# Ledger of designs, part 38: designed miniproteins, single chains, continued (4)

Each design is a single chain, and the fold is of that chain. pLDDT is the mean over its residues in the fold that is shown.

## One batch from the design tools (miniprotein)

Design m13295
Fold by ESMFold2-Fast:
Structure m13295 (fold): chain A 100 residues (1-100)
Amino acid sequence: ARQERVEKARETGKKAIEEARKLLSPVLSPEDVERVLKMLEDGIDALIKAAEAGASPSQIAALTVGHALRLIGFLLDLGAPPEVIQKVARLVIEVGEAAA
């Protein structure tokens, strides 16, 4: 069960990074895309490590919300369109759900 959740979170995280790159590339500079993707990768890694350490679903949910809000704030500062921000935030939530 735990190992299956960790593996699913890793798979979901990899797909999230690929999808985020596709969503961000038309609307941000290449440099800003890489900055956002680094923040997303760091957040995903933190969620996976929390799951590996045996964090509860509620702990993973709280961490997921924190990472999503941080990412939303960064994307707003970069002037990303609201629809792109919403889609990228949803990718973080999907990784958190897989890790829970």
Scores: mean pLDDT 87

Design m13296
Fold by ESMFold2-Fast:
Structure m13296 (fold): chain A 78 residues (1-78)
Amino acid sequence: MLPELAELVEEAMERSLKGETEMPEELEKRAREIEDQLIAQGAPGRPEDFARAYAAEEPRLPEIVERLKEERKKLAEE
């Protein structure tokens, strides 16, 4: 479950950059399951709190987020 968290976040961010507001049902279900686990651990359910919890449990998540930010900068500079 947790190893897929970074992949789900990356996919969601890519979709958001394309202007897509909905996630495929498959990814949505997995994201909800992970969110339920985080809420059970006491997370207040805000997106930033989930992102922080994701980063704590998925070491790759910060690197993925940084890569996506760099890609966005590159596109904006072109």
Scores: mean pLDDT 56

Design m13297
Fold by ESMFold2-Fast:
Structure m13297 (fold): chain A 96 residues (1-96)
Amino acid sequence: HMSGDQMVDDINNLGRQYSDQVRQNALQSIDQGRQTRQQSVQSINNRGDQYISQTDYFSGLRVRRAQSGGISNINRTTQQSIQDSQLRQLLQQLLS
């Protein structure tokens, strides 16, 4: 069984891992980046909701905050990574 601190750390770690996956996939394809974003948000929601159901009220609030933060970071990373991919494609076109 996980402590509330471990649950928060797990959600935060998942948020970072998924943000990295979105960044990598968006570099390959904008559509892949968007798909990874959807799957990652769903995964964080499922895991966070599971933890909230297993823990005390105050730890649940902390998990919910971590969940929200992770989703926000994934969404921001998705936007930036797509913009970076579009810029790189444009630069490659101009230099070709």
Scores: mean pLDDT 85

Design m13298
Fold by ESMFold2-Fast:
Structure m13298 (fold): chain A 75 residues (1-75)
Amino acid sequence: SRRERILLSAEIGVYIIGLYVLMTYDPSLTEEQKKQLEEIMEQLREIEKRIDAGEATPADLEQFEQLKKQIDELM
């Protein structure tokens, strides 16, 4: 639904902003952690583009859940 798409886009946007803030301002992040977070942000941006285009699939939802797990494992 349109409502589900808006909420999903908003949730992904919050994660992208949060990761951007961490990448920019957290001096404790290792080079390895920064690389992994950059890769995660790129994947989140790709999912957001599909949602904004109205092309979101169940696979995009699964990918987002996997990316959330990767963030939890890194933090």
Scores: mean pLDDT 82

Design m13299
Fold by ESMFold2-Fast:
Structure m13299 (fold): chain A 75 residues (1-75)
Amino acid sequence: SYLEELRREIQKLVDENAALIKAGRTQELRDKTTEGAKKYEDDLLKLLTEMTSDQRRALIEKENPERLKEFDKLK
């Protein structure tokens, strides 16, 4: 799924950030982290606006079942 691919990209970013910490390149770490987080939020928001309630629930159940309880409480 798109959300699964997006999580893989975030994990890749985390691994790259760990390498930057070891190299002492802290400013580059901050810049990459901020950019990645914003892209994730923008892409996730777009996905959610294009989905029906049932499709969103199914996606949450597959990708993050803990958040399903919070989603159900909002109905």
Scores: mean pLDDT 64

Design m13300
Fold by ESMFold2-Fast:
Order: structure tokens, then C-alpha cells, then sequence
Structure m13300 (fold): chain A 74 residues (1-74)
């Protein structure tokens, strides 16, 4: 599976998780776009291996989900 295909799946997974958490639409859009921007930057970085790109994408996704949980929890 290509790095680009994995990136697409991770973006879809992030969107689903944020929706499950009940994140407001405006925040959800900002977080998903922020993740998409970071993913594009990682894909276009020639100094990183495909494995490093995937690991960084997964770590960033987990960080965003953790932050989203903090925003929803009062």
C-alpha cells in the first residue's frame, strides 16, 4: 500500500473519530485540514523514509484525537 493511500485512510479515520467525539463542525474542519496539511508536508519531505512518514502521521493523528478528547471533556 502506498504512503498516499495510508495517508488517505488515516485522514478518514481521524474524521470519523472526531465526529464520534461530537467535535463542533468548525473545529472538526480545522483539525482535519491541519492534519491534511501536515500529511502533505510529510509526503513531500525527501529526507524521510516511507516508514518514518507513516509513523509520524500515526503519531500526529493520535495527538489530535487526544487533544479533541480534552476539548470535549469538561
Amino acid sequence: MSVEEIAKKLIEELEKELRKLGIPEDELKRWVEGFRQAVEELINDPSLSDEEKIERMKELKEMIIAMARQRVAR
Scores: mean pLDDT 82

Design m13301
Fold by ESMFold2-Fast:
Structure m13301 (fold): chain A 73 residues (1-73)
Amino acid sequence: DELFKLLDIDGDGKIDEDEIAKIVGILTGLIPVSDEERLKIRKLLGLSTKLDGELTLEELEKLKKLAEEVNKK
């Protein structure tokens, strides 16, 4: 499950609020990563492939839903 591995940064088998905050930081450019890594994260989350440095409210809501689904499993 590529999405679970991406969201589970600490590898503890759970997606917590801190892990979501880290991903948001990566997607918004607050956490410095390569453009390739950011694009990969966007693709895995089903977001726009544009690297404009901004996360829309719709994209943030998608992230929250994905985290809820992963935590429910």
Scores: mean pLDDT 66

Design m13302
Fold by ESMFold2-Fast:
Structure m13302 (fold): chain A 72 residues (1-72)
Amino acid sequence: MAMELIDELAKAAAGDDEELYERLREALTRLYEDPNDKEAIEELKELFPNLSEEEIRELVARLIAGIEAATG
């Protein structure tokens, strides 16, 4: 299920920060619903100031690819 993959990615990126985990989960859920959601991408950049733009894009790409493989 998409929720399982989103939760795993959020936990991996947030580590021990529960607030960051919840915010990330929401942003990733929005991107799953609409991968072209500019606001969700901008929110991810704010949530991961230490991550490069390339790293954020890779995380999003892995999420979408995993969901597509599961549903396609």
Scores: mean pLDDT 72

Design m13303
Fold by ESMFold2-Fast:
Structure m13303 (fold): chain A 87 residues (1-87)
Amino acid sequence: MELAEKGYEIFKDDKVTKEQALKNPASRLLYTAIAGIKEGKLDEAVEEIRKELKKMGYSDEQIEKTINGVLEEAKRYLEAKEKIKAK
């Protein structure tokens, strides 16, 4: 997943290796959303998240709720990071 890897590099956690982060489904979805927002590829990120959740057996209702939750969390994380840089 190219967007998930880009998201990890954008919001790098030095306590978690790239391999560990990308093996965790929840972290992978979050990083994909971060990359979609930062790269201006939100539609591509949403499609990638939807495909991953379908493969994991989530219902359409669960997929939409998860996408909305992950996007809101990604926005919060990016806002927090920007506040640190705005010193």
Scores: mean pLDDT 75

Design m13304
Fold by ESMFold2-Fast:
Structure m13304 (fold): chain A 87 residues (1-87)
Amino acid sequence: DEDEELEKEAEEKLKPIIEKIEKELGELAAKVAVEIAGHKALENTSDNRERIELAKEELERLYEEKKEELKEKAKEVEKKLKELEAE
């Protein structure tokens, strides 16, 4: 099953970098990074395997070059979540 192979490949390639971001920058920063990487992959190719590779490259780039931007975006999301909880 090609879909099962793609899910396994995505998990094997993306999970380690996502967990690394989560451990260093927090769960919210990891979620923001996944959203950015996913969006970039979807815009640049229709091939599912290429999307996985592009998402991995963007996650690695965000982790190495954009840590402060991820932290800032995570703080903005956290603020919005606190506002929703206060309702």
Scores: mean pLDDT 79

Design m13305
Fold by ESMFold2-Fast:
Structure m13305 (fold): chain A 68 residues (1-68)
Amino acid sequence: EPLPPQEELDEAFAAYEAALPAQVARFLERHGEEGRERYLARLREELARETLPLAQRVLRAQIEALEA
């Protein structure tokens, strides 16, 4: 059985993934296409240096949502 901190992380991750399309829409409304390109570049750099599988999954989900 996961410890409370791990349960909170798993729940936050699931909620985060479910909210990604709406978050991307709000981000584009606020920052536009230039902001999207800058954020994508940062995420791709972070993914290239990330070694933790769960963190890589989050970064790929963010990149995919922003590219859609």
Scores: mean pLDDT 74

Design m13306
Fold by ESMFold2-Fast:
Structure m13306 (fold): chain A 57 residues (1-57)
Amino acid sequence: SAALLKLRAQAQNEVDLVQDAQKKAALESLLQILNDTKDVATAEKILKDILKAKEKE
């Protein structure tokens, strides 16, 4: 779906902007879960979790 592809692209972009190696590794784990999901609502929730984790520091 177009919505799912857009959410995956946004999440990848957000993770790519992270410079801290430990934080990036944690976000990459969330990104993998998002990439494995086919449910748009679940993908949106994971993206929000990535954004919150990125902003905390």
Scores: mean pLDDT 81

Design m13307
Fold by ESMFold2-Fast:
Structure m13307 (fold): chain A 78 residues (1-78)
Amino acid sequence: MEELEAFMRKALEEVEKILKDYLEGKISPKEATERIHKIRKEVREKAEKYGNPELAERFEAEIDDLVVKATKEKAKKK
């Protein structure tokens, strides 16, 4: 189980990096969405392989929180 949780944590770090690049204007909204979607798919596949799809649901909730925070940050920028 620790391997799956470590993978999920690393995936969240990748999502944070993608959102940071998006906020800094380094990538487009489309590119950010596509990269995040790929990470969501990888986490779901890992969770299914380990017989714990509930962990993927928790991961999705954390991504949604990060996206909301990034959207608020983007809206505040001049």
Scores: mean pLDDT 77

Design m13308
Fold by ESMFold2-Fast:
Structure m13308 (fold): chain A 87 residues (1-87)
Amino acid sequence: MSPELQLQVEIGVKELKVAVLKTSADILVSKGTEEDKEEAIKLLEEAIKTAREALELEKSQPQPDEETIAALEAKIAELEKKLEEIK
């Protein structure tokens, strides 16, 4: 696999991980127990970290995709808002 293609795959995998973590956190929040909320917080923190890593990888490219950057920044803001709402 070319280095550029491998980097694109890595970013895509991180985006999928963020989606899975967010969905899992949303399900846990819907259950309404304190234990489920604590687990949801951990999943959202991991999702934020993963999204930030994907953003840094995109920005580090010779040809950064501005649309991908904007989408990741919006996703990070959404996740941070959800985290504050749960706390």
Scores: mean pLDDT 84

Design m13309
Fold by ESMFold2-Fast:
Structure m13309 (fold): chain A 95 residues (1-95)
Amino acid sequence: SLGNQIVEELRKRAEEEGVTDREEVRRRLLEALARAAGLDVARVRELVRAKDTEGLRELVREASERIMKEAGIELTPEVQAEIEAQAQRFAEAVG
């Protein structure tokens, strides 16, 4: 998948730059996933720097709802709950 290709490319570039810090590598991989999911990478970086976990959660939620709507999937309470759970997990992992 395109996302996996982006993740692998960023990992190789980090290794070439001598980045051995696991936290920095993890951050770059999560930013690549955010880019692949159609998230604004610059906004993700800003919110991570600010330690704005709530802002990260909301950004992922809004992007996920847009993707679901574009795919013709109705935002039922169950779908919204799943989006909220995934957004929370992403925000806690990145922030």
Scores: mean pLDDT 67

Design m13310
Fold by ESMFold2-Fast:
Structure m13310 (fold): chain A 84 residues (1-84)
Amino acid sequence: MKRLRITLLGTPAGPFTVVLEVLRQEGDEVEGIIVDAEEGSPLAKYVGKRVRLRLTPLKNGMASLTLEVEGEAPIRALAFIEEL
């Protein structure tokens, strides 16, 4: 199954990395499950949770990212995205 390594940049917590298992991708919208997250990051507690991403592609693997977890405030960040 498709996995994305996402490094979120410019967050108040500093840069951190998560790995998302993609369940669905339609253009700039990705639905997936967080399968791994950097220890101590804001997303470490959401490992195993379904999330929705909205990606606005930039260049060189960079994107503007909105990450939504149900019931939580959305996280907005610049991100570097790698397909695994």
Scores: mean pLDDT 80

Design m13311
Fold by ESMFold2-Fast:
Structure m13311 (fold): chain A 64 residues (1-64)
Amino acid sequence: SKAARYANGAAAYAAAGDGEGALKAGTQSVEAGGPTWEHAERAREAGERGDGEEGGKASLQAGA
């Protein structure tokens, strides 16, 4: 789905350490009828910390 695509984008941005990119992609996932913003925001926080594994997990939760 479109929401899942944006959630995957958020995971990629978080893994790269781009918290702002992760947040934007997560917001688009929520707007497309995806899961709650909470998982997208977790991906953003992981990206800001440079924690790609946690960012990926949070984004997969958002995409589920």
Scores: mean pLDDT 61

Design m13312
Fold by ESMFold2-Fast:
Structure m13312 (fold): chain A 85 residues (1-85)
Amino acid sequence: SAANIAKLREQYEEAKARFVELSRADPRVSEEQIAARLAELDAEFEEALAVMADESASVEEQVAAALRAIGVIEDLRLPLSNLPA
């Protein structure tokens, strides 16, 4: 639903802002690493929302897409310093 997509976008932007703040606080993390990670997550998040907004998609496909969008938000909770090298 449009309301669910709007809520996910708000949660994503909040998580993204916090991820940037926490990542910049770590002197081991570069701006290039932050930008690269955000580009990957932005692409996956927008693809998931596109499926959720697709009226031709099945209910199962829309639910799976919503779970992927939630997964991207959860990935933003992990600071870059905790990712494997």
Scores: mean pLDDT 83

Design m13313
Fold by ESMFold2-Fast:
Structure m13313 (fold): chain A 92 residues (1-92)
Amino acid sequence: DEEKREELRKKMKERQKELEPKLIDDVIKNRGSVVATASTEEEAKEEIERVKKMAEEAAKALPGETITGIVYHVDINSDEVYVYAEFSVTNK
């Protein structure tokens, strides 16, 4: 079962990559709001890393703007962890 769990995690990560372009678009539309979820602290660290990458990709999509101050929020609820990222832009 551990091998099956590992396989499922890999498939999940692969599907996440397919959805990342849409998530990046959502970040741009919401002006830098990104949400991710995790069930453990270790997964939360991975999700924070993913959110960071999405933030950097969003910055590339806004080459005329400077993104300053990326803030990460981590909320733990029972067996779930929510990770958020917010951007600050120098646009005024």
Scores: mean pLDDT 53

Design m13314
Fold by ESMFold2-Fast:
Structure m13314 (fold): chain A 71 residues (1-71)
Amino acid sequence: SAEFVAELQKRYEEALRNGDEEAIREIRYEALRRHVLAAKAAGRELDPETVRRIAEEAELPEEKIEEVLAL
């Protein structure tokens, strides 16, 4: 929903201001996870290689990358 996206964006901006690297990574993970789940719910197949690249650019740990790819 638009409200959820706005709340996620607000949390992200706050984490960036505070330099909270753990919160930044967690929010990036949550955003990517939501994107993958929304695509699956819409019947869209995402390229796993593209999803991995996005996760790596977001500096997510390998364990979280594997969790997203297993969704």
Scores: mean pLDDT 81

Design m13315
Fold by ESMFold2-Fast:
Structure m13315 (fold): chain A 93 residues (1-93)
Amino acid sequence: MADVEAAIRHVREAIRAYLRGDFDTARRHILEARRLLGLAPPAPDSTVLEEIEDVLDALLARTPDPQQRLEIEQLRAFVAMARSIDRRIERLA
């Protein structure tokens, strides 16, 4: 479905914005991906990485294409790693 491809593109742009420290741009791309998938707005206390993970989980549930599923799983692995690193840095501070 074209909506799935568009949502995956928005997730990639959200991750790029996150890596630049542009959380506002990341959040706009997440909101557009959620809209394309018919998802509710994210919880007010959610982090950008948690919001990306929620969208990736929804995409994986809706995507029948093996190539797209592999891309989504690779993005999920990246988000899981980023969250793990953030938690370790907090423990050191």
Scores: mean pLDDT 79

Design m13316
Fold by ESMFold2-Fast:
Structure m13316 (fold): chain A 92 residues (1-92)
Amino acid sequence: SAAEEYVKRAIEEAEAFIAEIEERIAAGKLFPVSSDDEDRKEIERLLAELKEYTQKAKEYLKAKDYEKAVEAAEKALEAKRKIEEIIEKRRN
């Protein structure tokens, strides 16, 4: 039950974050026109990774493979943390 609750919360957190970042990118609010293209490319790559592991976590959760679901959820949250780190670095 603890593993299932953890994965469900991680999926919810990941999906909310994906929606927020995609909206900011689409609105041109995350990067100015003169922004470093390398940071943009890295965030796009990490977003793809975040989406992949979030999807895997959902599939494993549905299959009740909690060990693999937790592993996928942890990788999704790792990608989220890396995106947050890039955004924080750009703010400074």
Scores: mean pLDDT 83

Design m13317
Fold by ESMFold2-Fast:
Structure m13317 (fold): chain A 58 residues (1-58)
Amino acid sequence: SKEAIHKEVVINMLRIARDTSRYLIETSPKVDKAALERDVAELERAIEELEKELERLK
């Protein structure tokens, strides 16, 4: 369905944001690591919720 495809696109965008933030935590000495770790936790929560919604659409 169009809704399932849209959720998959959004999940992928959030995963990219999460993985980029994780990369910056590991590699950049200049970033606010505590803030990024909090942002990663929020992104993980959002991804989990959307994945559960997507599973229910199948």
Scores: mean pLDDT 86

Design m13318
Fold by ESMFold2-Fast:
Order: C-alpha cells, then structure tokens, then sequence
Structure m13318 (fold): chain A 97 residues (1-97)
C-alpha cells in the first residue's frame, strides 16, 4: 500500500528524531514523488510557465536531498516540499475560483 502524505510526514519526523538519515531520505524521496503526482494532476489548471517553475523547484529539492548529510538539511527539505505543495494547492484554488 502506498503511504499517504500524512503517513510519510510522520515517518520522516520519527526517522529524523531517531537519527536514521537513510530512512528519512527514503521517505523524503517518496514525498517528492507525491508532490510530482500532485503537480501532474494540477497541470491542466496551470500555465506552462508555472509548471516549468514548479518542476525546476522539485528537481532542485531532489539534488539537495542527494547531497544532504545532516538531519537539519533534511528538515529544511521537508519544509520546502510542504511549502511547494501549499503553493500548488493555492494555484489550483485560484484557477477554480
């Protein structure tokens, strides 16, 4: 069963508290995949320029994740992913209203 976003966020926090950086990286990669799926679903409601910008931000977060060596770096990536997901949601609401 694919974990929900809420389940992944819980697992990331638990892994970071335990100092399990490998588990935290794994769950963050799964969270990035969910954000990409959300962007793909939102693409018909967004401009090509918005889609390109959001995709570039996701790719930068993937690069940061691969380079990350500390729990602090992983927590920053988690926060940036949540902020990006909120931005995608706001743009979808703006297009609908």
Amino acid sequence: MKPSQAELLGKIKEALKAGDLEAAKKYLEELIELVEEQLRAAEPLLTPEQVEELRARIEELRKKLKAAKTAEELEKIRKELLELEVEIGIEVIKAAV
Scores: mean pLDDT 81

Design m13319
Fold by ESMFold2-Fast:
Structure m13319 (fold): chain A 77 residues (1-77)
Amino acid sequence: APTPEQLREALEHFRRAIEALDAGNVEEAKTHAQRAAELLGAPHLARIVQEALDKGDVDFARRILRAVQRYVEEKLA
């Protein structure tokens, strides 16, 4: 299971991924989403986000990133 330190680092990458999407920086968002997924031990998360962004579905990608961010915040509380 991810450590609290890994969860905190993943939250920073989720924050940066969402900021990158809001700025239109899709490749930067993919990079941060992949790093967050690695820290969580959830490679399928990175694939889902990458597939959504490759199809231009930024809203779905943002929704998934925000949902997982909330889940990780709950685990740290």
Scores: mean pLDDT 87

Design m13320
Fold by ESMFold2-Fast:
Structure m13320 (fold): chain A 81 residues (1-81)
Amino acid sequence: SVEEEIQKVVDEALKKIEEAKSVEEVEEIREQAILEIDRILESNPELSADEKARLRAEAIGRLNQAAQEKIEKLRKEEEEK
């Protein structure tokens, strides 16, 4: 399903974000994941516009949360060392 495809992209991106060593790397991973999600949604004309918007918002929300948490941890690590 489209939801499963998007979930796989998000899960892979979340793993990469956890392993990231810099804020720039986190931002690159997030951007690439969003591009792939948009590609998946664009390729599925059977989904309504509302459903596409919902799936996109949910996926981006998860990516944004993980990115913010990781960036905060990276910033704190630099301040403590």
Scores: mean pLDDT 84

Design m13321
Fold by ESMFold2-Fast:
Structure m13321 (fold): chain A 64 residues (1-64)
Amino acid sequence: SMSKQLALKLLLEAIREAMAEAEEKRKTLPDTGEAQLQLGDYFLDLLGRYLRRKEAEHEAWLAK
């Protein structure tokens, strides 16, 4: 099981990477409410994917 401290570290790293990529995507979108909602969904999807990837990488590291 993952410690709370490690889980928070991976979450913060995932948030930072997802925010950076979402900010780049924001620059390509029109300044509309619809685009802002789509950007929010895009950020949440990225956050979930990046967090799962980091957790999987950590588990793979521990298996060695």
Scores: mean pLDDT 81

Design m13322
Fold by ESMFold2-Fast:
Structure m13322 (fold): chain A 90 residues (1-90)
Amino acid sequence: MLSMDELNEEAQRSLSIMNDVILSKSSADKLYESALEYLKKAEEALEAGDKESAKRYLEQARTLIEALSKKDPEKAKELQERLDELEKKL
């Protein structure tokens, strides 16, 4: 039979793990959507000939992709490839 303190520690660990998983996944989806938005804005700026705005949007996307790579490296890689393609058009 576990002591009351040992039971409480196990419950706290389980809640912490569940909370970390939920927050991590929610954060990754948000970063992915935001990065896609900035990549789209950069592509539109490039089509308009606004290289300065395109650079700013690509820089924002890069920051979001770096944050995403810590949570979901596979999705970050997909966005990084698109970012690299757009940078070559500058």
Scores: mean pLDDT 74

Design m13323
Fold by ESMFold2-Fast:
Structure m13323 (fold): chain A 74 residues (1-74)
Amino acid sequence: MPSLEERIARFEAGAAALLALLATRDPAAAQQMSDLVRETLERLRAAKTLEEAEAIEREFEGQVQRIIVQMAER
């Protein structure tokens, strides 16, 4: 399994790619995602175990799915 540091680095890379894609489709959604990414990074850096980091990442994925669904329904 990746270390906490590796998980944070992978999250940062993935979030940057997602934000770049959203910025071309919906700048308002990109701004909302930027705020969520900042909060999630703070939580990941505070995590003490890989299990906590995994739960935080899952919660973020759920929030991303909600944003995408809202964009698709409009």
Scores: mean pLDDT 78

Design m13324
Fold by ESMFold2-Fast:
Structure m13324 (fold): chain A 80 residues (1-80)
Amino acid sequence: MSKIKLSPEEAERVAENLIRALEEAVEEIETRELSAAELAAAGLLAVEGRIAAEMLDLSEELKERLLEAVRRLEEALRRY
């Protein structure tokens, strides 16, 4: 696959923002009842996070953090 052309700083910023959004989505799923639209949005966010981990040129540590956040959201969605 082709990597997305971003500066290292831009790629890191995108990854950090996605990690935060993924972690917030997990918290929302665990703390309240979500609508079908909110669950669909969370599912799309997990897909975006996975694509970003594959397409962005990230450090191994940052990539692992992003994939872990995706895994937690996917697991939360499966249990809902």
Scores: mean pLDDT 81

Design m13325
Fold by ESMFold2-Fast:
Structure m13325 (fold): chain A 90 residues (1-90)
Amino acid sequence: MKMEEEELERLVRKMLSFAETFVWLAERSAGRPLSPEERLEAAREGIEFAYNLEVGILKATKELNERKLRILEEARRRALEEIERRVREE
């Protein structure tokens, strides 16, 4: 359904934004550009952070249910696949 796919796409974009932020923070901390492996690791940490934040919010508000969890898990899978694809296209 359109609304569910729009929610999923929004969550994927949010997770990818956190991936980019974590890469940026890691590069600032290192004082150099990251290797592809370091970039992938930082991006994965950003995605996991965003996933855990969304799950935590739903738990705190008592809105966590099987549907919301499946959408978040699918968004996490798509975001992880996208960052791995980007690294492979170098």
Scores: mean pLDDT 83

Design m13326
Fold by ESMFold2-Fast:
Structure m13326 (fold): chain A 92 residues (1-92)
Amino acid sequence: MDFEKAIDYFEYIADRKLTPEEREKLIEAIKSLPLTDEQKGALVKALAYLGLSFEEALEVIERLKKDPQGAIDELKKRAKTDEAKYYIDSLK
């Protein structure tokens, strides 16, 4: 998985610019999750379509480490688009 390209996609879809330090922290946090590269890609896309800030995205990642099912259920309740729902379902 190309994590730099994934974060570029996040910035584009979420219409947000991250600092170089924020990009590095997000990549590191995503890499630390016990998920496949495909699930990590789906997570970045889900976060992007939810329009989350850097801080909100990090909170979701930390919650996924502690309570994966609870985090997924909460994200589904917040998802307004079919794209967000689709990528969140891919985390199962």
Scores: mean pLDDT 81

Design m13327
Fold by ESMFold2-Fast:
Structure m13327 (fold): chain A 70 residues (1-70)
Amino acid sequence: GLAELRRVAEAVAGEHAELVLAVAGEVIKDYAGQPEEALAALRRALLQQLPEELAERVVSAMTPVIRRLL
């Protein structure tokens, strides 16, 4: 659930965890039942706000959680 997303965000994004969680929450809300579309939207949103390496690490770490949630 959202607690698992928070754990992943805090572990991978550190000081950016709250930003990552805000983006992930909106994406999950907008793409309920559409995990691959949610992951694509998450990657696009994070690339606008974070360095590419960090954005890709966050998306990779969140992929199994988002696929289970949606």
Scores: mean pLDDT 82

Design m13328
Fold by ESMFold2-Fast:
Structure m13328 (fold): chain A 61 residues (1-61)
Amino acid sequence: MKTLTSVVKAPASTPVQDLIDQALEQAREQAKKLGLNISDYRTVVTQNGDTTIAAVTATLE
């Protein structure tokens, strides 16, 4: 697989940078399980009511 997406949800009071860091760490852990390295990644953050959602899509090599 060439891409991997990780999603983290937290209360809207949670700092966005902490959510991005958590989603990226999950992506790194999944990449290791696949025996691949992350070559690039992008982040998308959305608000949905009282919840902040951070999604990280990683490109794998």
Scores: mean pLDDT 81

Design m13329
Fold by ESMFold2-Fast:
Structure m13329 (fold): chain A 57 residues (1-57)
Amino acid sequence: MQEAIRQQLVQAAGSPLPEARAILDQIIAAAPHLTRQDLLDDMLANGLITAAQAAAL
């Protein structure tokens, strides 16, 4: 994962759900080769979110 995207994922993990969803949407808009699932998988693999949080996002 690119470092700039990584920093956005860290911000999303610490944000309320509406803001977190908006951040993920912004990443996908800027990097359309990435899927929502790719972002969630990276966040889970790095311990940024729980499985329950991933299901809510």
Scores: mean pLDDT 81

Design m13330
Fold by ESMFold2-Fast:
Order: C-alpha cells, then structure tokens, then sequence
Structure m13330 (fold): chain A 64 residues (1-64)
C-alpha cells in the first residue's frame, strides 16, 4: 500500500474516532521505514483516545 493511502486511511479513521485505525497506519509506515519507532509511538499514544485521534493521524500524514 502506498504511503498516501495509509495517511488517508488514518485520517478517515480519526474522523470516525477509530484509534485502532490510526495505530494501524503508524505501524504500517514504521514497517515501510517511513516513520521512526518514536514517531509511531507518539501517533499511537495520541490516537488511543478519540479526542487525540486527529493528532495521531496528523503525525502519520506528515511521515507519509
């Protein structure tokens, strides 16, 4: 899957309050080498709550 597609999916997950979808995007970008482990951790931590999911998605989008 391309990085832009991953970023878009994470953003859409955040709009639905789906923290797991944001975390999945961070994991995929980390495996592709486009996101550091520290940035992935920050995105996942931000996304664990629905109100932080948008911030998590923004971290994923910047890495993509």
Amino acid sequence: MDAEGIARAAREAAERGDAAGVAAGAHELKQLGLMSEEDARRAIEAGVHPEGAREGAEIVERAA
Scores: mean pLDDT 76

